# Designed miniproteins, single chains, continued (2): the designs that were tried, part 68

Each design is a single chain, and the fold is of that chain. pLDDT is the mean over its residues in the fold that is shown.

## One batch from the design tools (miniprotein)

Design m6347
Fold by ESMFold2-Fast:
Structure m6347 (fold): chain A 78 residues (1-78)
Amino acid sequence: LKEKEQEVENLKKAYQKGQEALALLKAEYEKARAERAKNPALYERLEREYQSSQAAVERLQAQYEKAEKEYNELLEKS
């Protein structure tokens, strides 16, 4: 139970950190999108980085949700 609790806590922190990083990247991406006519290379780079980071955060979310569900099931059986 304690080991599963630590797994959930670690994944929650990783997910929150990933969301914060993604939010900052989204702000830069939106700014680059508005200015894309002046700097299309920057827009293309940030679009790729944003898509990659979004996919990574989605994977972390799935791992966190799975671990939390498993932890709750163990807690209910305790």
Scores: mean pLDDT 82

Design m6348
Fold by ESMFold2-Fast:
Structure m6348 (fold): chain A 63 residues (1-63)
Amino acid sequence: GGQELAQQLKEKALEELKKDPNADPEELGDRVAAELLARGFSETFAQMVKSLVVHELKKLQAE
């Protein structure tokens, strides 16, 4: 379901952050949202997942 795809996309965003620690979390979140929209998920779901991913990535960069 959508939660499994969201988890996979979050893991890809984390891998990109590991490759480039200065990567913009907002851009990585936008890519996650775009992939969810391309797979037919709603704008509301895509934006919710983006917000959660961006928050998690920013937290990791701050630590």
Scores: mean pLDDT 82

Design m6349
Fold by ESMFold2-Fast:
Structure m6349 (fold): chain A 120 residues (1-120)
Amino acid sequence: SLQELLKAEEEAKRQQQLADGKQAIAAAQKQWPDLVSKYLSNIDSLLDTIRLNAGDPEAYEAAKQQLLQTVADASADLLGLGKQAGPAALQQAQTAAAGLQLYVEQSLADLERHRQEALA
């Protein structure tokens, strides 16, 4: 059906966006391995916390807010390092920050979809 085709297209777009984000983050990790690894570990831990609290709206929202702040902090740190390293490094840092934001947005959308399905 048209509805099944649209769902398949949305899933394909989501997978492509996640892949693009992962590639940008991997490039940043080669330049700033300690910083990127620290933030990726923190983000993954917070995503797990959000998933585990799907049935607790207060804890879910608190973990989500902490995740959004962590992404903002990661972006600021990456951009700061990029500015110090020169124009090419700044462009790489901007791409990595955008990729990290996209990865988190797609992960949160996936978690919210799973949560809504579990509550239905």
Scores: mean pLDDT 83

Design m6350
Fold by ESMFold2-Fast:
Structure m6350 (fold): chain A 86 residues (1-86)
Amino acid sequence: MEEAEKLVKASEDSLKQAKELAKDKSLSKESYMGAQGGAKLAQGFGDKNLRMGDIESAKKNYEIAKELEEIAKEMKERYEKEEAEK
């Protein structure tokens, strides 16, 4: 379905943005919160795709959500370490 594909693309765009932010030498609280928000949205889009019967798109969104959660966790750990050194 065209709508399901748009939800996957939105999640892919969020993942790309999170990966770019993760390359920054100095991370902000906003950086990891953005990735956390992206993960929650991708999870919700996966649930919506599943309700639409598009299992393949749902699976892609869930995989992206998991990657975003991993990126957010790494960003948060790095941010907390940098803040502890101030």
Scores: mean pLDDT 81

Design m6351
Fold by ESMFold2-Fast:
Structure m6351 (fold): chain A 74 residues (1-74)
Amino acid sequence: SPIAAEIDQLEAQIEQARALLAKGTPADRAAARQLVLDVLGRLSGVYGRATDPDLIARIEALRDEAVALLLELE
């Protein structure tokens, strides 16, 4: 489904943010933070359109993961 494809893309962006955070430079941390914030913004829109409980569970898991990364970036 188009929603599942969007979630796949957002999951890939979170993995990119993890890789940037692991590098640890100020520029990499800023880029990671921007990716996480972009994912959180897009997840809000995807959540409003999702009706499949499996997709909703994926969105909730990804949101929790993104929030945890954002806290580490503080």
Scores: mean pLDDT 87

Design m6352
Fold by ESMFold2-Fast:
Structure m6352 (fold): chain A 91 residues (1-91)
Amino acid sequence: MELVRELLDATAQGANAAAAGDDEKALEYLERARELARQLQSTKVPRSAVPLLVASALLAIATLIEAKSEKVKEAAEETLKALIEAMRSAE
């Protein structure tokens, strides 16, 4: 469950950075979240992790809506896609 907690933390920090207008930090954290979500796609994800993945997906959606930078929106979309795929692998 450490990987899922790191993913939630990275997504939350990315969302916070995007809301603050810190595009560089937002991209860094969203890229980290995307990589963590990609790792979860190749791992057996326990059902108990799904709520944390849903929370991460909601943060990615919020970032996609609120971000003004096209690069940050694209990173949030890619992170969201990776999160959806990780959730599909859990069920």
Scores: mean pLDDT 82

Design m6353
Fold by ESMFold2-Fast:
Structure m6353 (fold): chain A 84 residues (1-84)
Amino acid sequence: EIDLHLKVAAIARVLRGRLPDTPEARARLAQATNALANRLAEDPSLSLEEAVRFAAEALGLDVDLERLVEEVEREYARLKEALA
């Protein structure tokens, strides 16, 4: 529910920074975040790390996943604090 949306939002914000600012990249990110939201809805036990890996694979990104997870964890914590 809220946590699902926070995970998707955190991942989308971090990945947006890793992609070119083009309509094509925005469309790919939207497709990946929609796929992630569906995956999390079907399996709410998916960890933040697993969600990050799924989104990166959906975008075809060959990146340092440990670094990406750290960035997403920081953004996720920031978003959670903003809602408190």
Scores: mean pLDDT 80

Design m6354
Fold by ESMFold2-Fast:
Structure m6354 (fold): chain A 82 residues (1-82)
Amino acid sequence: MKGVAGTLRGIGTNTGVSTVTLARQLGRQDVADQARELLRKLTEATEEALKDRDSGVKGLNEATEQLGQLADLYKQVEDELK
C-alpha cells in the first residue's frame, strides 16, 4: 500500500507541476489555479491513505479521482499547444 500511495503522489506531483507550468505559459491562470488545488487535495488524500488501514481505501479512491481530474487538466493545456 505505501508503494501505491507513493507512486500516485509522484505521478500527481509531476503532472500537476507540468500542468501549472504549461498553463502559465499559455496565460491560463484559471487552469494553473485548478491544478494547484488538485495537487493539494491529492497530497492530503495520499497522506490519509498512509494513515491506517481503515482510511486507506478512502484515501486511495480520493487520490485516484483527483489524479484523473489533474490528468484531464493537463490534456486541456496540451491541446491548446496545438
Scores: mean pLDDT 74

Design m6355
Fold by ESMFold2-Fast:
Structure m6355 (fold): chain A 70 residues (1-70)
Amino acid sequence: SEEAEMNKAAKKAFEELLPYGAVKVEVEKLKDGKYKTTVTLEDGTVIEAVADTAEEAAKKAVEKAKKVAE
Protein backbone atom coordinates (compact mmCIF):
# COMPACT_ATOMS: atom_id res chain seq x y z
CA SER A 1 0.00 0.00 0.00
CA GLU A 2 1.01 3.64 -0.44
CA GLU A 3 0.93 4.17 3.34
CA ALA A 4 3.22 1.15 3.86
CA GLU A 5 5.71 2.50 1.28
CA MET A 6 5.72 5.93 2.96
CA ASN A 7 6.13 4.38 6.42
CA LYS A 8 8.98 2.15 5.20
CA ALA A 9 10.78 5.13 3.62
CA ALA A 10 10.35 7.22 6.79
CA LYS A 11 11.63 4.41 9.05
CA LYS A 12 14.70 3.77 6.87
CA ALA A 13 15.53 7.49 6.73
CA PHE A 14 15.11 7.82 10.51
CA GLU A 15 17.41 4.84 11.17
CA GLU A 16 20.08 6.28 8.82
CA LEU A 17 19.86 9.70 10.51
CA LEU A 18 19.85 8.58 14.17
CA PRO A 19 23.66 9.13 14.39
CA TYR A 20 23.12 12.63 12.92
CA GLY A 21 20.63 13.69 15.60
CA ALA A 22 17.31 13.10 13.84
CA VAL A 23 14.32 13.08 16.22
CA LYS A 24 11.52 12.81 13.62
CA VAL A 25 11.07 11.84 9.97
CA GLU A 26 7.75 12.20 8.14
CA VAL A 27 6.78 11.28 4.58
CA GLU A 28 3.62 12.74 3.03
CA LYS A 29 1.93 12.71 -0.36
CA LEU A 30 1.29 16.17 -1.84
CA LYS A 31 -1.81 17.25 -3.79
CA ASP A 32 0.20 17.21 -7.06
CA GLY A 33 1.06 13.51 -6.54
CA LYS A 34 4.66 14.15 -5.44
CA TYR A 35 6.06 13.07 -2.07
CA LYS A 36 7.60 15.25 0.61
CA THR A 37 9.97 14.05 3.33
CA THR A 38 10.48 16.23 6.42
CA VAL A 39 13.38 15.58 8.81
CA THR A 40 13.56 17.28 12.22
CA LEU A 41 16.93 17.40 13.99
CA GLU A 42 17.51 17.67 17.76
CA ASP A 43 18.44 21.37 17.46
CA GLY A 44 15.05 22.11 15.84
CA THR A 45 16.39 22.29 12.26
CA VAL A 46 13.85 21.14 9.66
CA ILE A 47 14.97 19.72 6.30
CA GLU A 48 12.53 19.05 3.45
CA ALA A 49 12.85 17.25 0.11
CA VAL A 50 10.31 16.56 -2.62
CA ALA A 51 10.42 13.85 -5.30
CA ASP A 52 8.17 11.70 -7.49
CA THR A 53 8.41 8.71 -5.10
CA ALA A 54 8.48 8.35 -1.31
CA GLU A 55 11.84 6.55 -1.52
CA GLU A 56 13.46 9.31 -3.63
CA ALA A 57 12.08 12.07 -1.38
CA ALA A 58 13.43 10.27 1.71
CA LYS A 59 16.84 9.71 0.07
CA LYS A 60 17.15 13.40 -0.87
CA ALA A 61 16.14 14.48 2.64
CA VAL A 62 18.72 12.08 4.16
CA GLU A 63 21.48 13.52 1.93
CA LYS A 64 20.54 17.11 2.89
CA ALA A 65 20.25 16.27 6.61
CA LYS A 66 23.68 14.60 6.70
CA LYS A 67 25.29 17.73 5.20
CA VAL A 68 23.47 20.05 7.65
CA ALA A 69 24.29 17.86 10.70
CA GLU A 70 28.02 17.65 9.88
Scores: mean pLDDT 84

Design m6356
Fold by ESMFold2-Fast:
Structure m6356 (fold): chain A 92 residues (1-92)
Amino acid sequence: MMEKEKENTEALLALESARKLVEARRRLEAGADREQVLADLRAFNARLQAEWERRQRENRYVSLSDEEYQEVLAELERLRAELDAWAARQRA
């Protein structure tokens, strides 16, 4: 179903975004230049946004097996929880 393929694609793009944010956090903690890290994040996010918009225009979505989809969701959940916990500590 097209709806399932859209959900698969959204989950994959969200996972790529979450992984990039975790990478950026680790780079900042290691003393990387903040402006360079932010520039890299902006460029990455622009590419992901362009890919999502292109896929919507072309009705081209990724098909995943149920097992692959659950693995993507589980990894995304773990990464988001890690990022949320880190952000909460930084704001405290």
Scores: mean pLDDT 81

Design m6357
Fold by ESMFold2-Fast:
Structure m6357 (fold): chain A 77 residues (1-77)
Amino acid sequence: GRDVALQAARDGGVSDEEFERAVELAEKKVLELRPTLGGGAYHVAQNEVFKEFVKEGVDPGKAAGLAAAARSVLVLG
């Protein structure tokens, strides 16, 4: 659940603010894409979170961890 994803993000050097923003961005993308893509929306949302954070200068490893954690919150509740 959310607590496990948040702990994984913290272990990856992520701030709580970065984690919440990643979850919000992923949720927005899932809501936009799920009617068309179904379960595929979660994979696309993860990739979009990764791309956005890398574009903003976040380390790719940290951005990948953020994107995976955000997806886990939305899939597992």
Scores: mean pLDDT 78

Design m6358
Fold by ESMFold2-Fast:
Structure m6358 (fold): chain A 94 residues (1-94)
Amino acid sequence: SVDELMEEFVRRLVELGKERAGKPLSLAEAARALGLSPSQLRTFFNTFHSGLLGEPVTLSDESILRAILNPPPLDVLIKLVKDYVPEEEFLSLL
């Protein structure tokens, strides 16, 4: 299901942030670890943060990496992603 795919993606995202805490991480490395291209990872974060702010935003690669390396608790992030990333847009990234 889409819900299970979104939950699995967010779990992988949080685990990446924990694994790479205090270590250098590039956007290309983060994208590869998540099974995405760098452009797909940028699109995900731009969509997510646009939802959170209620207006279109384009994040820098530095801001995306900061978000990955400093995640909120897993249950909170799952809820936020489900609330603010449309299922259709999420599926288009896969």
Scores: mean pLDDT 87

Design m6359
Fold by ESMFold2-Fast:
Structure m6359 (fold): chain A 85 residues (1-85)
Amino acid sequence: MEPPLARGTPRPAEEGMRVLSNDGSIGTITEVGEYSVIITGLTPGSSIPIVDENGRQVGEAYANADGRAVITKESLEGQKLDVVD
C-alpha cells in the first residue's frame, strides 16, 4: 500500500507561499491565475501533492525539467496544497 504523500499544512494556494514536494524540495508559488497556479524552484521531476480540506491527497502535479509545476484551478477546486510556514 502506498504511503500518504501529503504532509505539512494544507492551505489554499497564494502567491509567495512555499510549497513542500514529496521529495523534500521546496518551491515557491510565483503566480496564482484565474485558471492555474505556477510553482517554481522545485527539483525537476519532483511531485507536489494536492490535498482536500481534510488533508487527503486527491491529486498530484509534477515539476518539469526547469523545476516548474503548473496546477490547473479545476484540479484545485475545493483542494489545497501542502505548504511550509
Scores: mean pLDDT 68

Design m6360
Fold by ESMFold2-Fast:
Structure m6360 (fold): chain A 71 residues (1-71)
Amino acid sequence: MAIAEAVVPVDPSKLPQVVELARQAAREAGALAVGVEVAPDGKSLRVTVVAETREKAERALRLAVERIEAL
């Protein structure tokens, strides 16, 4: 089991939408678990992905980040 994590800048007004899209993207990529936390500044999102392998975790995280950045 492996964990991958990233911090992504977000528009605070879009936080609920961004959280849901990040979870959806990671699930679609085969993540076993997804954690999404708002950073203390309220302007960035910490996305944590758990997967069977490091490669799967990194891929699922990348897809989640790409979906967030597309907003």
Scores: mean pLDDT 79

Design m6361
Fold by ESMFold2-Fast:
Structure m6361 (fold): chain A 108 residues (1-108)
Amino acid sequence: MKEVVEKLKEILERMEELTDEMVAISKEAKASTDEEKKEELRKKLKEVMEELRKLAQEAIELVKKYSTDEEIKKLVEQLETELSFENPAPGTIINLLKEILELVEKLS
C-alpha cells in the first residue's frame, strides 16, 4: 500500500505539471494572430491531453490492482466516465484522483 500511495503521488504531481503546461499553451494560442501557429499550439495541447489521459489510466490500473474498497471503486468509475469524453476536464480528473489518493492513504 505505501508503494501504491507514493506512485499515485508521483502521477498526480506530473498531471498537475501537465495542466499548468496546458494553461500556458492555451494562453499562447489565444494571444496569437497567426493561424499556422494556432494550429501548432492546438496540436501540442492535444498531445499534452493524451499524456494526461495515459497517466490517469495508469493510476486507475494501479488502484484497481490494489484496492477492493467500494468508495474507491465508485471514484474510479467516475474517473473512467470523465476519460471516456472526447474533451475530458483536467480539473475533474485531478480532483477525482486526489479523492482516490486520500482514501487509499486512509485505508493504508
Scores: mean pLDDT 82

Design m6362
Fold by ESMFold2-Fast:
Structure m6362 (fold): chain A 86 residues (1-86)
Amino acid sequence: ELERLREELRALVEEIREALERLRRGEISLEEFLERLAEAEERFRALAEEALALGTPEAEALVREGLAAVAAVLEPYRAFIEELLA
């Protein structure tokens, strides 16, 4: 179960990264990217709640690592938006 959650979180992070790359290349609109990001946030919340319900230190670590990974992937998005609005 924990391994399944890890796999799903990893896939979600990769999906966000790919969407950001497509936005950066102009293959999708900002509106489409924001919609995908909102959907990904909802999925992440559901996975995090499921992981935390396990009540183990390993599950808590997985959620913290997942949050850090998402933040790292979204760093280029923040830079891109700031550049776009400048």
Scores: mean pLDDT 78

Design m6363
Fold by ESMFold2-Fast:
Formats: C-alpha cells, sequence, structure tokens
Structure m6363 (fold): chain A 73 residues (1-73)
C-alpha cells in the first residue's frame, strides 16, 4: 500500500540523484532477503524499452516490493 509507494518514490529520487540502477536494485533485493528471509526474483519485460529503462524499472519494482513487505510487518 502506502509503504510500497513511498519506497518507489525513494528509488525514483535516488535514480535522479545519479545512483546506478543495477546497484540500487541489488540493494533493495538484499533488504528484501534480510527482511523476508527469502531471495526474491523480479524481472521487467523489455518490450520497446532501453536496457537503462529496464534497469530503472527493476530498481523501482524491488523498492515497491520491499515497501509492501514493510507494510505487512
Amino acid sequence: GQKALERRREAEERLRAGEDPRELAEEYRKKIKELGKFDSYASVDRGGRTEEQVDELTAKLYAAILGAMEDGS
């Protein structure tokens, strides 16, 4: 819910600040694993997107997953 949106916004702000999308995605994935004690896998269908756009969307997706898990605790 709200925490998923907040975490996604955090990821968007960090990407605008120049953080590497792949490193950001791995940071959120690591936090998900630590909080949920499981390794999550998330992918974004490329479609017409560039590799950079896919990496950014992947980071935002992991951030939203982490936020949703924090809401459920």
Scores: mean pLDDT 75

Design m6364
Fold by ESMFold2-Fast:
Formats: sequence, C-alpha cells, structure tokens
Structure m6364 (fold): chain A 92 residues (1-92)
Amino acid sequence: DEIKEKIKESLEKFMEAIKNKDFEAAKKELEKIVENLKKLGLETAAEIFEEKVTEAIEKKNYKAALRAVYYLAEYLGFEELAEKAKKLYEEL
C-alpha cells in the first residue's frame, strides 16, 4: 500500500514534468516508478512501462508517454490519475 502510494505520487509528478517539458524530472520519476513496481513484484509491468515511456520521450511522442501512464494507472486502480492522464494526452 505504501509502495503503491509512492507509485501514484511519482506518476503524478511524471505527468506534470511531461506537461512542463522537464525531461530531467520526468526521467527521475520514471526511475522511481520502475523501482517501486519491481518492489511490488510487478517486474513485467515495470519493464513494459519503462520501454514504452523511454521510446516515447526519445521520439518526442509525449501523447504516447501519457497513454502509458493512463494504462498503468488503470491497471493499478488509480482511477482519478488515469482520468487526468487521459485528459492531458487528448489535449496534445
């Protein structure tokens, strides 16, 4: 539960970093998300999320990065965060 809360906080900070085009902050939050997903035993989800987000940032496809946040938030049951991510990528 505490680890899940840390993932939620890092996902929120990641979305704000992407919105502000602060890719250094986004990468820092990505590392925390991946680490905490692995601590929950969600190693496959961590690898998929890291791969999709890293590729999206490299290609400047920020809409794809936010969609990855949406799907991970949905998977983890973060309904409000998922709605925020969806709204952000629909505005891009």
Scores: mean pLDDT 86

Design m6365
Fold by ESMFold2-Fast:
Structure m6365 (fold): chain A 100 residues (1-100)
Amino acid sequence: SEVIEALERALKGFYWTALEMYDAGRLSEEELAEVMALLEEMAKLIREAEENPSADMKEVVERVLELAERAYAIMAPHASPTELERLRAALETLRRLAEE
């Protein structure tokens, strides 16, 4: 599914950006833990949707977007310009999927 692949790309983008921000000292251990909990919930929703061909993909995308926006709110105040651009690109992809 192209939708599942796009959701997985957005999740990976957030995941690697969070690790980069933590390694650079831009996220605390507490902030990283909170972001990782949100990303784990996103990963679970994506896996459950992939395993269920009858899943309401619009609802799945909207729930993933909500979790991604919460992760963005934690990360964005501390992100470098390049990290912020990557996070914004991932959110824009999710927003387009939610509208279509």
Scores: mean pLDDT 88

Design m6366
Fold by ESMFold2-Fast:
Structure m6366 (fold): chain A 81 residues (1-81)
Amino acid sequence: KKKEEILKKFEERRKELVALADKYTSPSLKANLLKTIDEFSERIKKLVEEGKYEEAEKLMDFEYDVLQALIDIARVLNEKA
C-alpha cells in the first residue's frame, strides 16, 4: 500500500529530525523547528489523503533536506568547533 509506505517513511524521518533537534539545537530554535515539522506534517498528510503520493514524497524530501541543513548549522554553532 503506497499510502502506508509513505506514512512509514515520513514517521521514520520525523523521528530522526526530532531527535537531532533535541540533541543539537537551543530550546528556542528547537521549538521553532518542531512547529515547522508539524506544519509540514499536516501538509504531507493532506497530500497523502488526496492521493498525491509523488507530491507528498517530494515535499518530505524537501522538508528533510531543509531541516537537516538547519540542524547541522545549529550543531556547528553550538559546538563552536
Scores: mean pLDDT 76

Design m6367
Fold by ESMFold2-Fast:
Structure m6367 (fold): chain A 79 residues (1-79)
Amino acid sequence: SSMLRSMQNNIDNTLRSITQQVGDPFSQWMQQQNMTPRDLSRDQIIDMVRQSANTVGMSQTNVDMLISFINGVSVSDLV
């Protein structure tokens, strides 16, 4: 839908900002857990986001937007 497309564009910009801000710590955290994106459940991705947010001081608004996106889309499309 056009609404979903508009939301995805806004979320993509937010995710890009988050990735630029937390990319390295998030990737390092994944390596420590011996995980690949393909092995992750939705709940595991949400847990990872929360842990990265706590580590790098990600805003709660960005965390909430990302979690809402994760809950609304396929995990494989997110990672």
Scores: mean pLDDT 57

Design m6368
Fold by ESMFold2-Fast:
Structure m6368 (fold): chain A 69 residues (1-69)
Amino acid sequence: TPEDIATTVKTTAKELGLSEEQADDIALTVKSLATEPAIVIAQMVKLTAKQLGLSDEQADTIAKAVLES
């Protein structure tokens, strides 16, 4: 479900060093895109993570979590 994907994304973001607030921003992005294909959600999550200061590699890790959920 979108909630399960959002929870996974939030957990992964926090493990990569984002704050609770930043992880919540990424989770909200997932929820706002709940009707979109997983690849689109993953791409938007990657963009949001990079805007919040994560590296390309870290952003890819979060995007992969979306695709594997």
Scores: mean pLDDT 79

Design m6369
Fold by ESMFold2-Fast:
Structure m6369 (fold): chain A 61 residues (1-61)
Amino acid sequence: MERRIEAINAVQKEARELIKKGVDPEVVFKAALETIDEIKKHNLTPEEARELFRKKVEELL
């Protein structure tokens, strides 16, 4: 799998887990969209993407 697809899949997996744990889906979707945009612009690794996604979710809460 391409690194970009791996990074996007990592964010999607984290997003599903957060929604399952009761985090607001609107917050999760907004953070995920912003993180996916950053993955495309800056070629983030899966680990960098997960870290950025968690940070964005925390900022929006």
Scores: mean pLDDT 80

Design m6370
Fold by ESMFold2-Fast:
Structure m6370 (fold): chain A 85 residues (1-85)
Amino acid sequence: MEKVKEAIKLAESLTPAELEELRSKASEKEENLILEMAFGKQAGLSDEDIETYARMVETGEDLSKLRPEARAILAEYYAKLKAAA
C-alpha cells in the first residue's frame, strides 16, 4: 500500500508531458492504474472522483458514467494539454 501511494505521489510530481510519455509507454495494468490516478490528480479531480475514474479504467467502463463535474475537469485539462503542445 505505501509503495503504491508513494508511486502515485511521484507520478503526480512529473510534468504533464513526462506523465503523458509514461502513460503512452506503460503496458502493465498496475502501472497504467498508478499513472491514470496521477493524471486524475494533476487534472484536479477529487480523491473520490479519482477512485471512480481508476475503477472505470480498470473495468473498461464508459467514462460517461463519471459525474458531469469530473468529466468537465478532465475535458478542460485535456484541452489545456493540447493547447500547450
Scores: mean pLDDT 74

Design m6371
Fold by ESMFold2-Fast:
Structure m6371 (fold): chain A 97 residues (1-97)
Amino acid sequence: SAEFDRILTELARETDPEKARKLAEQLVELAKKTTDPKIIEEVAMRLLELARRETNPEIRRILAEAALEIGRIYLQQTDDVTRGIGLVLRAIGELLD
């Protein structure tokens, strides 16, 4: 999705935690409207990758929390519970670090 790519690109460069939170909230709302589990999984994985590269701890937490919420949306929209649980556990791991 072009809109997911735009927001993720903006998040990768964002240095203000409040702006990062608003962008992350936009991603979560867009994920709720998306019916393709493959796209939802891709977005969650990209958020987790951004969280791992993020040097600002507040922004890192915002990215990890968004990945967790999108992982939960994936679980609600798919029968692949193993993959969905894997995404949720990975996001929790990033939050605990």
Scores: mean pLDDT 83

Design m6372
Fold by ESMFold2-Fast:
Formats: sequence, C-alpha cells, structure tokens
Structure m6372 (fold): chain A 94 residues (1-94)
Amino acid sequence: SVMDQFRSLVVNFGRQVQQIRDDMQNGQMSQQQAQDQVRQYVDQLMNQVRQLMSVSSPSDRQRMRNSMRRFVTTVSNQFNMPDYQQRVLNDIDA
C-alpha cells in the first residue's frame, strides 16, 4: 500500500537521522555538518513523499502531511534549524 511505502521511507529516514546523532555524539560530525546532512536527507524524503502523494487518496495525503510536519518539527528542533523548519513546513502546506 501507499502507507506501507511511506512507513518504509519514514523508517529509513529515522535510521539516517539516528546515524547523524550518533556521529555528532561521538565527535565524528560537527553541528554544521549534521545540519547540512539533515537538510539533504529531508529534501530527499520530501521529494519521495511528494511522488508518493501524487498517487495517494486525499485521506492518505493528509496522513502523510501530518506525519511529515511532526518529523520535520522534531528533527529541526534536535538540530537547531528553525528557519529550515519553517521553509519545509510551508512546502508541505503548498
């Protein structure tokens, strides 16, 4: 299903974010490098989710938008990226 594909994308994204957090915690990545990598992964996820939404029901699109808002907010707070958060949230609502 579309939602199963979305769940797989979210799980993979969570794994990528956890790796960035681990690399920062272990001194392998600076805050700036982590922010840059997070931006790249969020942009990739947004592109994949937009493709998935194009073939989804209105109900599934709304569920995906709500989930994306939560994930973007959480990740942006974790990596101190408020300006990026606002831009991505505006893109989700477009």
Scores: mean pLDDT 87

Design m6373
Fold by ESMFold2-Fast:
Structure m6373 (fold): chain A 68 residues (1-68)
Amino acid sequence: SWVEKLARDFVEAVRIYAKELPLEEVERVSRILRDTLEQLKAAHPEHQALFDEALAEIDRIVEEKRRE
C-alpha cells in the first residue's frame, strides 16, 4: 500500500541522514518528516498503527544520534 511505502521511505530517509549529517540537521529533517506523518495519521486514522510505528522509529533513530 502507499502508506506502507511512504512510512518506510520516511524512516529510511532519517536513517540515511543520521549516518551522513550532523545532529542539528538530522533533528531538523526528522521534525519535518514527523510533522508530515502526524498530519497523515490525523487524516487516515485507519492507518494509525503504521504511522505510530514509523514515528516511534524516527524518534529512536534521533535519540541514538543524540547519544553519540
Scores: mean pLDDT 86

Design m6374
Fold by ESMFold2-Fast:
Structure m6374 (fold): chain A 75 residues (1-75)
Amino acid sequence: SVAERRALAREHVEEAIRALEAGDVETAIRHLNAAIALTPSAAVVRHLEAAIAALKAGDRETALAHAREALRLLE
C-alpha cells in the first residue's frame, strides 16, 4: 500500500540519519536512494536528492537538515 511504502521510506531516512551520525556516508546515501525509490512525493524526493548532493559535496550538516525535513514530510 501507499502507507506501507511511506513507512518504509521513513525508516530508510531514519537509518540514513543514524549512518551520518556514525560517519558512514556510503550507507547513508544507499538508504536515501532507497527512500527515493519508495516515495511518489516530489517534495520528499527533492529533499532527499538535496541531502545526497550535500553529502557528495562533503556538507554533512546540510544533508542532515534535508533528511530531517524529508522525515517531517513523510509523517
Scores: mean pLDDT 90

Design m6375
Fold by ESMFold2-Fast:
Structure m6375 (fold): chain A 82 residues (1-82)
Amino acid sequence: AEALKPKVKAVTALLTADRAVNDAKVEKAKEYGVPHVFATPAADTTEEAVAYAREKLAEAGIELYLADDEEEARKIVEELLK
C-alpha cells in the first residue's frame, strides 16, 4: 500500500484579510508537505495579504495558485495532476 502523504499533491484554502488565519493555513500546508496550494481570495482579501501568503509558502518550497472559485481550482488541479 502507498503512504497517504505521497497521494496529497495539492490542498485548497480560502484566503481572508485576517493575517493570523492565513498564517495558520500556511503552517498547516507546510505540515502536510504539499508542493501546491490552491487559494480562493475572500471578498475582503487584499493583494498584500495574497502576496504575503505566497511569500511564506515559497519559503517552504510551496507554490500558491489563485482561483476565482472552486471549479477553476479543480480544473487547475486536474491539469497539474496529469
Scores: mean pLDDT 62

Design m6376
Fold by ESMFold2-Fast:
Structure m6376 (fold): chain A 62 residues (1-62)
Amino acid sequence: MSLDELRAIGRSAILEARRLGLSDAELAPYAEALKSDDLAVVEAAVRELRRIVAARSPPFVP
């Protein structure tokens, strides 16, 4: 996965986390990590953001 793809996924995850009630202060370290040129740093931030969102989102029940 490219750096640009990871940044796009990370930004979407930040917006979703905000909708789930996380504060800008809680999300600030991840937002800063997404600005990094280090692929591993960006990947770790995206992975953690997605974990946070999944843990707080109720499962879809049709």
Scores: mean pLDDT 77

Design m6377
Fold by ESMFold2-Fast:
Structure m6377 (fold): chain A 97 residues (1-97)
Amino acid sequence: LEEAAELLREAAELLREAAKLASGEAKEALEAAAEAAEEAAEEAEEGDLRGAVLKITAAYVLIIAANNSPEKLSKEAEELVKRAIELIRKAMEILDK
């Protein structure tokens, strides 16, 4: 569970870095996604697996919102988001065991 929390916190940091490169609705959505990933890490550390999965789902919905915003993400921001998604996926694999 600690490993899943560490991955989720790293994903949150990547999403915050992507938000710094974004503007408008995309920036707001990525900042909210980072917060959801951080909350998912806290839930995982406390052993609330259901809470962690719910917060991960919220983070994914917000990432989708950022990608569909009228503001286009830069290639650098897109790469950071892709890395964050991979870390969240790895955390989910740990939580499912």
Scores: mean pLDDT 85

Design m6378
Fold by ESMFold2-Fast:
Structure m6378 (fold): chain A 80 residues (1-80)
Amino acid sequence: SSAEEQRKRILVGAEIGVLRMYLYEKLKDVEKDQPEKVDEVKKEVERIVEELDRLEAEVAAGGDVDAIAARVERIKKEAM
């Protein structure tokens, strides 16, 4: 891959990592402040994290980085 493509892959991977961390921190806040909702929120977080894990695997497998980045941004908007 070109140096530009490699940089894009690193940035998309970093964005996935940040979004995953944000979702787990949100879950911890719910566990503390709204324990009655934890099961519902945990299922949603696990669903989104599974989708992020698949996208991270696509980045590693040499998938279309621009298409993957667009999918990450869609997930970010839906989750936040």
Scores: mean pLDDT 86

Design m6379
Fold by ESMFold2-Fast:
Structure m6379 (fold): chain A 87 residues (1-87)
Amino acid sequence: SGKEEAARLVEEAALTLATTLPESERPAAREQARGLGEAFKTAPVEKALAALDTQIADIRAAQAAGEIPPEVADRAIALLEEAKAAL
């Protein structure tokens, strides 16, 4: 259902961000995404939405700091907004 779909979208967002990371750092990013997905299965929807808002804000801050390309940030944020809509 919606929670499972949101978890998949969060993982896709994390993989999008991971394309800017060295290959050795990508497994840790995937594990972090899986942890957030598990939270969606057990947490209230309101808590999952708050976590997504925090992640979107963090991505925007990293983009503003020049740590990630705007194109990658925009794609990751779009996936997280879709995850919010799926919940």
Scores: mean pLDDT 80

Design m6380
Fold by ESMFold2-Fast:
Structure m6380 (fold): chain A 91 residues (1-91)
Amino acid sequence: MKEIEEKLRKAHRELLIEGIRETLKILVEEGLISEEEAEEYLEAIINSTISEEQDAELAEKVSKLSEEAKEKIREIEEEAKERFEKIKEEL
């Protein structure tokens, strides 16, 4: 069981990091954050445990995006969820 739990945690983390990377790209394209800020935030996420506090900060930044950018972010989140569910079902 521990082996499966470790694989699921790693897969979940990788999916979240990819989702965050894509989200940060949208934030830079919309001019809400600088490319440097996006890189710093991504690095911090990769090196730390994703928590409610980090999710809240990202949500605050997302709230300032255009409707089109918000829809794209939701699409990325749904795709990440779907991929995680597939991995969960496979294991």
Scores: mean pLDDT 62

